# Designed miniproteins, single chains, part 14

Each design is a single chain, and the fold is of that chain. pLDDT is the mean over its residues in the fold that is shown.

## One batch from the design tools (miniprotein)

Design m491
Fold by ESMFold2-Fast:
Structure m491 (fold): chain A 86 residues (1-86)
Amino acid sequence: IYSEQIKLVSKITENAIAAIEAGDDFAREVQVALLRAFLGILQSSGLITPEEKELLDKLIAAIEAKDAEAVREYAEKLIELLKSQE
C-alpha cells in the first residue's frame, strides 16, 4: 500500500512543481484538491500517522504558497517517511 502512496505523492508533486513554475494557478489548485482528497481517504481509513499528516499538511501549504523549493523538501521528507513504513 505504501508503494502506491509513494507513486501518487511523487506524481502530484511533479505536477504541482510544473504548475508553479509555469504560473498555472488552475493546474496548481487541481493538485491541492487531489492531495486533500488523498489525505481525507487516509484519515477515514486509519492509514495515516501524525508524522505523515504533518508532512502532507506542509506539502499542501507549500503548493498553496507557490513555493516550489518547499514543495520539493516536504515531498522528499514524506516519501522517505512512507518508504520507512514498508
Scores: mean pLDDT 82

Design m492
Fold by ESMFold2-Fast:
Structure m492 (fold): chain A 82 residues (1-82)
Amino acid sequence: SAEEIARRALEAARRRAAGRVSDAALEGAGAAALELLKGGYSVEETAEILDRAARALSHDPARADLAEALRLVAEALRELAA
């Protein structure tokens, strides 16, 4: 299910973050992944969308935490799709 995929990706992202990224940012990224999956995007498409969003936000220091969370969730989704 979309919920199971999003949950597993979030858990994997938390492990990779190793405390470097806030829980709020990780939960936000996980929620974004869940909404995209519920909207009918594939796991691979969802990962690409989140990765693109992460790159767009990465130049803004105020959004660096969210950008890293989105990138980590995108990486986890790609591994689940493999």
Scores: mean pLDDT 88

Design m493
Fold by ESMFold2-Fast:
Structure m493 (fold): chain A 86 residues (1-86)
Amino acid sequence: AREAGRAAAEAGRRAARAAEGEGAAGGAAAAIAGAGAEAAGRLGLGPEEVARSARAAAEAARRAGGGEEGEEAAREAEEAARRAAE
C-alpha cells in the first residue's frame, strides 16, 4: 500500500515537472491530475490514500495551470479521486 502510494506520487510529480517545463494549460493540468488519481485507484490504494494522491496531483495542477485555470484543474482532480474511491 505505501509502496503503491509512493509510485503514484512519483508519477504525478514527474508529470507535473514535464508540464511545467512545457507550460501546460489548465486542461492539460487537469488531465495529469486525473491520471494520477486513477493510477492510485488502480494500485489498490484505500480511499484516504487515493484522496492524498489526488491532493498532490491537484496541487501540481494548480501550479502548472496558474490562477483560475489551475484552480479548476484542482477541482476536477479531486472529483475524479472521489469517484475512484467509491
Scores: mean pLDDT 57

Design m494
Fold by ESMFold2-Fast:
Structure m494 (fold): chain A 58 residues (1-58)
Amino acid sequence: GEEAIRRAAELAGVSPEEARRLAERNSSAVGTLVQARGGGSAEEAQELGRALIEAGYA
């Protein structure tokens, strides 16, 4: 949902609008950004990706 996108934006260091665009394209892109920015663990990136898929953003 909206909260998962907002959290992904914070960890990736992008705007919520940009995170939404990335999630709509591919949830793994958001996970990759989270890892690249060093904002979270691999587990947290996986949880965010799963939440985005369940919310219909992948």
Scores: mean pLDDT 65

Design m495
Fold by ESMFold2-Fast:
Structure m495 (fold): chain A 79 residues (1-79)
Amino acid sequence: ALAAGKAALAANDYAAAIAALTKALAADPNNVDAYNSLGVALTALQKYAEAIAALNKALALDPNNSVAQTLLAITNDLL
């Protein structure tokens, strides 16, 4: 599921990415990488509030995660 989500992101298939990443998080709700990838997909679809929520979950699990911090800053700039 995570690998499928990342492949969909690389293909710019954001709907497929969200579906695959949501399935990955159902299997592993503490997967920081899945929350970061979900934030990317949601930001690309201009779903900024949902993207911020996903990235905040990544930071709650790993407060020093530089990827989540950078993505959150970018998403907030787009608001």
Scores: mean pLDDT 81

Design m496
Fold by ESMFold2-Fast:
Structure m496 (fold): chain A 56 residues (1-56)
Amino acid sequence: GASEEIKANAKGFADYLRSLGVPEEEAQAIAEEIVARSTSEGEAAALIAEEAARYT
């Protein structure tokens, strides 16, 4: 499984998305996808940055 750091970063991002009005189920799905696709903390950060760009 993913490291605890990757999981924590994905959870923080899901919390951020919910603060922007994204539904809880969608925010959770996005976070789970980031965790599933990430092989490193750097890759997780890149995926988070790419997704965040859609809301900024």
Scores: mean pLDDT 79

Design m497
Fold by ESMFold2-Fast:
Structure m497 (fold): chain A 65 residues (1-65)
Amino acid sequence: GAAKSGAQAAKMGAAGDAAGAASGGWELRVNGNEEQSKYGYLAAQAGAAGDAAAASKYGRLGREA
């Protein structure tokens, strides 16, 4: 579910895997509620830009939403 996608994005970003974090963020965006979709979009954009730390942060926020 969406919480699992947010947790995966947070974990992958924390491990330095920006591409994995972006993938998790995109899944969170597609499958989440309004707030989860917002954080999923931000995580995906950060991951696509190579910012694994920001992607991890937004993935975690999406998991908690």
Scores: mean pLDDT 79

Design m498
Fold by ESMFold2-Fast:
Structure m498 (fold): chain A 116 residues (1-116)
Amino acid sequence: MVELVESGGGEFPVGGSVTLSSKHSGFDFSEALVSWWRQKEGELLRFVASISADGKKYYAPEVEGRVTISRDVAEKTSYLKMENLKEEDTATYYHFASSGKEHVLAFGEGVEVKVY
């Protein structure tokens, strides 16, 4: 069974930083496209960032420059680092892992981030 275990959520100050992580199991992480998405209260699920197996990174325009996605293949973990936090970053963050473009193999249960 494929699993994504997300961590790093909680309450953070405006202007601070947070690093979310997701540990993968049950599949070959080295070949996976991994992405982070967020859902704010009353809003649709929105793309934040992705990193492909070949290391190509993509960021949503609204977070570009404040957010960094990375992966550690040996530890089977992906990271989303957010800096200069704003109240608008308050959301539930979901990690997705897929074997190819637009094919979702697994998603996490979500981790809540609240900025105050």
Scores: mean pLDDT 79

Design m499
Fold by ESMFold2-Fast:
Structure m499 (fold): chain A 60 residues (1-60)
Amino acid sequence: MEEEEKEKEEVKEKALEAARKTYKETGGDASAALKTGIETIAGKLSAAEEVGVLFRALFG
């Protein structure tokens, strides 16, 4: 229970950082950032959680 929660939080943070880094490096290429985030998540999050992380990466 706690291990699953911690792993999901780590995946969310890693995906957010990776997507934001790609977004900055590409000068605002949202498609590249989204692909990087999805690959970093690697199916470890639900669809809703994935969308939330990717939206946060682009807007926050």
Scores: mean pLDDT 76

Design m500
Fold by ESMFold2-Fast:
Structure m500 (fold): chain A 74 residues (1-74)
Amino acid sequence: MSPEEREAAIAQLDAVESKLPEVEKKSGAAETGKKAREYIEKAKEALRAGDDEKALEYLAKADEYLEKMAEAAR
């Protein structure tokens, strides 16, 4: 992953994090939202460290929790 791709990914994760409180309010899934936020932060740290493999693992975990929140919001 290039530095530009990492910076773009971090910016996208920042945008997702900024929307999480609204999604948590709609879904009522505070614990799930907390775990999603935790894995997003770990993914951002891994991206900043250049650890693309760990970043992908944490992104997959974050996506799993975000999907659970989306289901709860239906």
Scores: mean pLDDT 77

Design m501
Fold by ESMFold2-Fast:
Structure m501 (fold): chain A 95 residues (1-95)
Amino acid sequence: SLEEERKKAEKARELVEQFLTDSRKIYDEYRKKVEEALKEGKSLQDIENIRKEFYKKLLETAKKYLEQAKSLGVPEELIKRMEEDIKYLEEIIKK
């Protein structure tokens, strides 16, 4: 039982690290696209579209990791916090 609990905790940590790595890649791509758009003299609307795409990708990634966390039997308290973070991202997108 203790070994089972340790394995679940390990998988939860790996899942968090993977989520952070994927989120960083999405953010780095967003920054690069914004920098390129600014250098090319793109409109404010074009930059806003890049920003919206960034948040949509983050939200989609967060939802995928939430489903994986649920499948792994991560504690309900952690699931609840992940759901709150997703709701926060959805509110940012809606405005």
Scores: mean pLDDT 83

Design m503
Fold by ESMFold2-Fast:
Structure m503 (fold): chain A 62 residues (1-62)
Amino acid sequence: MADEYLDRAIAAYQAGDYEEALRYAQEALRIRPSPRALALRGGALGKLGKTEEANELLRKAQ
């Protein structure tokens, strides 16, 4: 069920498992497109993007 994948995506996002949240959000979108699933995908991607930016700043600080 799309709702089950959406619930899993929310739980993963709250736990900080952004890659897992992204996978579940994508599965929910494949079954049924929804604004909530799109928001979770965007949020997880944003968190993953921020991690790469932080790593570059840390490398520059060294």
Scores: mean pLDDT 74

Design m504
Fold by ESMFold2-Fast:
Structure m504 (fold): chain A 77 residues (1-77)
Amino acid sequence: SMKREEAEKKLELAKEKFKQGDYEEAAKYAEEAARLAEEAGDKGLAAQAYALASAAYHMLGDDEKSDEYAAKAERLA
C-alpha cells in the first residue's frame, strides 16, 4: 500500500538521522513511520519504527517517551 511504502521511506530517513546524531529528527521520522505502518496494518514495520523512536528519545534524555515507545514496539512484535 502507499502508506506502507511511505512508512518504509520515513523509517529509512529516521535511521539516517539517528546515524548522523540528529536524534530529534530521527524521533520525528520514526513516529511518522510508526503511525503510517499502523494505518497500513503492518505490525512488524510499526514495531521497528516504535523501537527506533524509543532509541532516539533515550538519546534525547526523554525517558518517559522512550519507555512508552519501547512498550508499543514490544506489544506489536
Scores: mean pLDDT 90

Design m506
Fold by ESMFold2-Fast:
Structure m506 (fold): chain A 76 residues (1-76)
Amino acid sequence: MAKELAEGAERAIKEAEELKKVAPPEVAEVVEKAEELLKKALEAAKAGDLEKAKEYLEKAVALLQSAKPLFEKWLA
């Protein structure tokens, strides 16, 4: 489980880095904040703190969901 969470977080961080390369500044800012949460999730997962890892992953997902209007505006 810890390895699965760490792999998921690492994958999400790489996707966030690629997205930031092409996103406008307002979208990149949200992606950067989500990436910080994903890095915290990865750190917690590597430390064996699965509860904190899941909490940070949930916060990252919630942040991205709340920013959906910004993504829709950018992609329109």
Scores: mean pLDDT 77

Design m507
Fold by ESMFold2-Fast:
Structure m507 (fold): chain A 65 residues (1-65)
Amino acid sequence: KKYEIFKEALSKFNLPEELIEEVAKEMSKLNIPEEEIEPLAELVGALLEEGFSKELILKALKEKY
């Protein structure tokens, strides 16, 4: 269920489907509070669209959650 929410939010950005699926899957493994899921996914989507590294973003998220 968390995976679908992340995937839907990330799909609003101009990103490759493979990248969306991979990032949504990795984020769904984290203990992210439900109320933070959508705003965090939107932030991550925007950062990825700007060209920030998925590895760096996921590392930062794993350190926080």
Scores: mean pLDDT 81

Design m508
Fold by ESMFold2-Fast:
Structure m508 (fold): chain A 71 residues (1-71)
Amino acid sequence: SEELERIRQLVAEFARLLTEIMELEKDKYQEVREEANRKLDEIDSLVENRDIPGLEQLVAELKKRLEELKK
């Protein structure tokens, strides 16, 4: 239950971050779309394996990228 809730929170945060990154990089549509698809495949695998540390790492990487894009 707690594990499932944590996974849901991480997936929701991932989706929000990815959406914001895609909006900021809309001029690079093709490249951003391809990267988004790869990230969606990565998160699906992590969710299936219940890899919470991997999900947290992926979310942290997207947060860092988003902060860099806002500069």
Scores: mean pLDDT 80

Design m509
Fold by ESMFold2-Fast:
Structure m509 (fold): chain A 75 residues (1-75)
Amino acid sequence: TEKEVERLKKELENYQLGWEVFLRRHEVSPEEEQKARELLEEAAKAIEEGDLDGARKKLIQFTRLMSEISEKLLE
């Protein structure tokens, strides 16, 4: 459980850093930016509350959103 919490915290930090780097290089709609930020904030809250399954779900949703945004930008 403690090892899973630390792993999820590190994954969240990596996604947060990756999102900030992405925003520096690409223009994203305000709506997509808000949605991405909300998913990362919800994941952080789930980790703090010990809801590891909820945290994983939010990180998966964030990854799917990033994939969708990236596909639109590469077209």
Scores: mean pLDDT 83

Design m510
Fold by ESMFold2-Fast:
Structure m510 (fold): chain A 92 residues (1-92)
Amino acid sequence: KEKEEAKKKVEEYRNEALEHARAMQTDPQAAADRVAESLLKMGEYAKKIGEEGQRLLEETAREVARIASKGSPEAQARVNRALGEALNLVNE
């Protein structure tokens, strides 16, 4: 039950992060902040579901980084920092 709820949260925050990443082309600062928040929340729930959560976060990191590469350098730096922090949460 708790693990299933955490998995649903991971998927929800993953979808939010990807949606916000796509918005970085239009509103890079606000969108990058929202991506960062969604990634950190995803990381918190991902650590609760172990390897599956880590794998989902790593895959999401790759997709977000790919999308963010179309944004401004400032927005990319902000997103990359959040990606590193979220990945550290599931590795520790």
Scores: mean pLDDT 78

Design m511
Fold by ESMFold2-Fast:
Structure m511 (fold): chain A 56 residues (1-56)
Amino acid sequence: MEVEERAERNRRELEKRLSPEDAERAGEWLKDVLTKHGKGYDESVELGKKKLEELK
């Protein structure tokens, strides 16, 4: 629940700042990490931020 909420929020942030392709890619990546690895949402959010910087 919280994990999905964080992933969705980050995806929406990406949508505002990046091209649709980049936003979709980063959002999928973040969601996948949260789902497959069972990491805490805080840890996954930090990884998502690093991914966003790479997509800049």
Scores: mean pLDDT 62

Design m512
Fold by ESMFold2-Fast:
Structure m512 (fold): chain A 70 residues (1-70)
Amino acid sequence: MQLTLSAEERERLARLEEEAKRLLEQLPEEKREEFARRLQEAALKLATDKEAALRELEEIIEEMRREVER
């Protein structure tokens, strides 16, 4: 089984990655390291469970947004 993303999944992931990078640039270094690690862990789950991984990435990005927009 080749775990490839559909066109829709790739577009969704690309948008999440763009937003995550933007938010990481606005965070203090300590917070950035923690969130970067969490994003990597969620991304690794794409190989096992795409839906759960994408949802977890969305949750992490939402949490980052709360930290930035305080």
Scores: mean pLDDT 77

Design m513
Fold by ESMFold2-Fast:
Structure m513 (fold): chain A 78 residues (1-78)
Amino acid sequence: GKKEEYEELKERILELAREILDVSEDITFGIGEVLRAIGEILDLELKLKRGEISEEEAIERLRELERELERLLEEIKA
């Protein structure tokens, strides 16, 4: 269901942020990306608890973040 998709996306985003941190030669940059991922997840969690967004909207925002982190990881590896 949507809740399972949301939880799987959160896990995927944290895994991507961790990989970026692990492969980044610039530790400040890597830490910044981890904090960005955590901050986005916290914002979405709070908005969901307040009923300010739907699970569908939260999933769409997490998918955009996933795409951004995947692009960034590819750029670091290039």
Scores: mean pLDDT 84

Design m514
Fold by ESMFold2-Fast:
Structure m514 (fold): chain A 78 residues (1-78)
Amino acid sequence: KEDFVKRIRELASEASKVADEETAKQIDELARKAIEAILKGDWEAAAKYLREMAELLSKVEGAEEIAKEAERLAEELE
């Protein structure tokens, strides 16, 4: 639980270094929703938000590794 929250926060932080302001804001919102879902025990919702983060990051040049980490986190929550 704590590990997932920490990894999601780190992922959002790394994404903010490479994404533009609008995309970074969307990633932060999805990270917040994913963390909220984990705290509520809604693992399916958390995985969906992480997959949305991965999709957004896949469109950002230089964010390939960050996108893969988001997908890995989503798979671990299934």
Scores: mean pLDDT 82

Design m515
Fold by ESMFold2-Fast:
Structure m515 (fold): chain A 81 residues (1-81)
Amino acid sequence: MATAEEAQALAERLKTATPEELEELKKRADQLGMGLDTVLENGLDAFTAGSSVVVEGMEDADPEIRLEAQAMKAVAEYLAK
C-alpha cells in the first residue's frame, strides 16, 4: 500500500541521509515546535499515523498527531528535494 511504501522509503532515505541532511531534519522539527526526541522516537510511526489521519480526514484526531504528521510531511518533502 502507498502509505507503507512511503514510510519504508522515508526510513531508507533517513538511513542514507548525510549528517547535513539529518541536521536539517532536526532544525525543521524544532522550527515546528516539535522536540527532536519526539521525531526520533516516534519518527516513521508518527508519520504513518499522521498520514492515516489525513487520508481519513479525521477532524476529531488528536491535535498532537496532526502536528506530527504535518512536521513529518514537511521534512519528507524537504529531504526529497
Scores: mean pLDDT 54

Design m517
Fold by ESMFold2-Fast:
Structure m517 (fold): chain A 77 residues (1-77)
Amino acid sequence: SAGREPLKEPEKLLEEGERLLKEGRYEEAIKLYEEGLKLIKKLKETYNLDKKDLELLEELEEKLKKGIEEAKKGLEE
């Protein structure tokens, strides 16, 4: 559905951010995670998403927030 296809971009940003995090590229990881959060906010405002798609976006949002916290800890080491 149209509401589901837009979720691929936040998923890709999460995956790329996690790769950067594992490489110790914390500043770049944070930027991608923040981009993902911004995109999720826009998707929620732009598309009439069903409950399942909203739940998936909420799960992605939590994972992106966790990634930012982990990257910030890496920067403070």
Scores: mean pLDDT 80

Design m518
Fold by ESMFold2-Fast:
Structure m518 (fold): chain A 70 residues (1-70)
Amino acid sequence: SAMAEELRKRAEELFEEAIKLASQGKIKEAQELMARAVEDLREAGASPVEVNRIKLEVNSEMAKANIEAN
């Protein structure tokens, strides 16, 4: 549905912003955006397996971005 596509697009944009915030050392703000993006994925009908896979991927990217900033 168009709504599910909009939610997935918003989630993707929120994940990108979370990674950017992590690169700036703003870990709390990054985690808050990640939580919002995860809720958008769930509302879009993403399965728990898909959500967990994406969470692992984004957490990995946030960790890498934060390490590169140090």
Scores: mean pLDDT 86

Design m519
Fold by ESMFold2-Fast:
Structure m519 (fold): chain A 63 residues (1-63)
Amino acid sequence: MKKVIVTFKPGYTPSDVKDEIESLGGRVLLSLDSRRQAIVEIPEDKIDELKSLDKVLSVEPLK
């Protein structure tokens, strides 16, 4: 599992993508709805699939 910061496309929030994240074996740790961002814990091999979601703008490693 790896922690990442996910930025969503305009009009979407973490709640709109939660089920898709959970289907990838990940989970939302913190929702930053006002910024359209979330801190997500996800399997490292699923990061590319997370980036490919239609509602996701970018995914960045959290350090």
Scores: mean pLDDT 80

Design m520
Fold by ESMFold2-Fast:
Structure m520 (fold): chain A 56 residues (1-56)
Amino acid sequence: SEEEILEKLEKADRELVREVVETGKVYSREEALERLAKLAGVSLETVEKLVKEGKI
C-alpha cells in the first residue's frame, strides 16, 4: 500500500541523513532521490511520483 511505501521511504530518509552527516557527502537532487529509492527498495519512478504529489 502507499502507507507501507511511505514508511519505507521515511526509514530510508533517516538512513540517508545519517550517511550524509557521517560522511559529509553532498548529493545532487537526482543522486539523493536515487539513493533514497535504493535504500527504501522502491523504484525511482515511485519516489518521483510522491515528490510531485507533495507526499514527501
Scores: mean pLDDT 81

Design m521
Fold by ESMFold2-Fast:
Structure m521 (fold): chain A 77 residues (1-77)
Amino acid sequence: DEIKKLEEEIREHVKKGVEAKKKGNYEEAIKHFEKALETEKKLLELLKKLGASEQQIEGAEKGIEELEKLIEELKKK
């Protein structure tokens, strides 16, 4: 399942990014969050192509916005 694989990749990168951020490793955190963002964008495109529910699409869009905001905030450090 391509959706499940993308969701697992996003989850792993977010987890690693959060762990790096907690340790003050902002460069490593940004790298992981950027990978999560790229994968979330791929997931959104796939969900739209497959005619997924509005809730699933909104979830992915919110995920993208949260990651973009977090990356921008960390880059100011």
Scores: mean pLDDT 85

Design m522
Fold by ESMFold2-Fast:
Structure m522 (fold): chain A 55 residues (1-55)
Amino acid sequence: TSLSREQLERDIEGIRRAIEELRKELEENPENSALYAALGVLESALALLEEWLEK
């Protein structure tokens, strides 16, 4: 345990914040297909990173 875990936790936090921002933007612009694609990619990345953080 070290800087690598700390860095991973910061990356996860950053992705969570990006997801919240995108969700807010989608509520204003629900027709933007690019935002849906970006949200899906970020949610997949978040799930993967959270899995790696747990072991």
Scores: mean pLDDT 79

Design m523
Fold by ESMFold2-Fast:
Structure m523 (fold): chain A 66 residues (1-66)
Amino acid sequence: SAEARALAERVLARAEALGPLTEQNRALVRAIAEEIAESEVKERDGLIAWYGPSPEEFMARIDAAA
């Protein structure tokens, strides 16, 4: 959904803007991504379509940037 995409975009943009992720920032990003993944199927589908094949891969990409 649009809300899931907007939140995922904000999460990614924030992670990129902060540079190397601190442990606190990584935990925050993970919590937000988990909240998106726990949303209704439509919101989860929106996240997957926007950021790749799965929320797990999205989180792995964020962690790799740290």
Scores: mean pLDDT 58

Design m524
Fold by ESMFold2-Fast:
Structure m524 (fold): chain A 104 residues (1-104)
Amino acid sequence: GAKVERVAEWVAPGASLEVEVEVDPEKRTLTVSVAVTPPRPAPVTFEVLLAPAGEDLELVAEKVSADGRATFEISGLEPGVYDVAVVARAGDETLALVIYRVEI
């Protein structure tokens, strides 16, 4: 089975974060499901960054959500260990950052 480990998490005061990260090693697919409740009602911009473990994180997906929920599917990954970061923003304000280490 795929190994998923949360490495770091930060959430802004008054915000909440829920994240589920799933890896399918046979399909080489990473699924990120994220929900953020901002302290004030606002659209949330989600960014998913990915890199092989120890390399610089690169933006691979971005979505603006009116309800603070997003699901990302990243496929075609080579077997290996990756760092995955999820950033949630409301305008210029960072609401949450979480980093996972995943193996596929």
Scores: mean pLDDT 85

Design m525
Fold by ESMFold2-Fast:
Structure m525 (fold): chain A 66 residues (1-66)
Amino acid sequence: SAEEREKKLEELRQKILQESVKFNDDLFAKYKKGEITREQMYEELGRHNQELQKEFDEKKKELEKG
């Protein structure tokens, strides 16, 4: 049903958001410890965000098929 699809999309959004927050927190902790530069931190944030967007788009497309 449309309602079940919307619920699954919301669950997908929440999972992607939690993954993003966890990754960002870990990356920021590395930056604070001096393990990476600010530039490296932003580069990795950008790359990870693109990967998460691709994952969301692919999974959303599969949900829209059913």
Scores: mean pLDDT 84

Design m526
Fold by ESMFold2-Fast:
Structure m526 (fold): chain A 62 residues (1-62)
Amino acid sequence: SEELKEKLKELIKKALEAAKKKDLEAAQKYTAEMAELLNEKGVTEEDRELIIKLGNEMNESL
């Protein structure tokens, strides 16, 4: 759903900002919230692939 996509985008932005500041606790918190959203009904394969790609970028930043 569009709501799910907007929530994911917001969490991604927050996770990347935390990673940039090397705030591992905040980055882990936002990553956990993204994982929770990915378990909701209506999450597509594209959404999962996007999160995996962004998770790799976040890991490279930390």
Scores: mean pLDDT 70

Design m527
Fold by ESMFold2-Fast:
Structure m527 (fold): chain A 97 residues (1-97)
Amino acid sequence: MYEAIVKVSGLDARVVVENGKVLEVSGPNRELAEKIAELAVDYLKRIPEVLKVEVDGDTVRVLAKTPEAARIAASNLGYELAKLVGGKIESLEVREV
């Protein structure tokens, strides 16, 4: 299994989406957290190798079956979230887990 970790400046949310289901949505901005959950669900439907998306504060974690799927999903989500909060991607890493 592979995990991609993206740090997005200005992002502050708690969202967990696993196997296409929203498990947790919270944070100081509920509407932002719900929008993040919708985007995460859409990406899991489009990229079947992606199993889980977790946002915790400014950190986006994507769990996938391949390093390519993890990187693509995390990069695209990180970019969209950066646009939503007026921030930027500070880092992106991929590791085997």
Scores: mean pLDDT 85

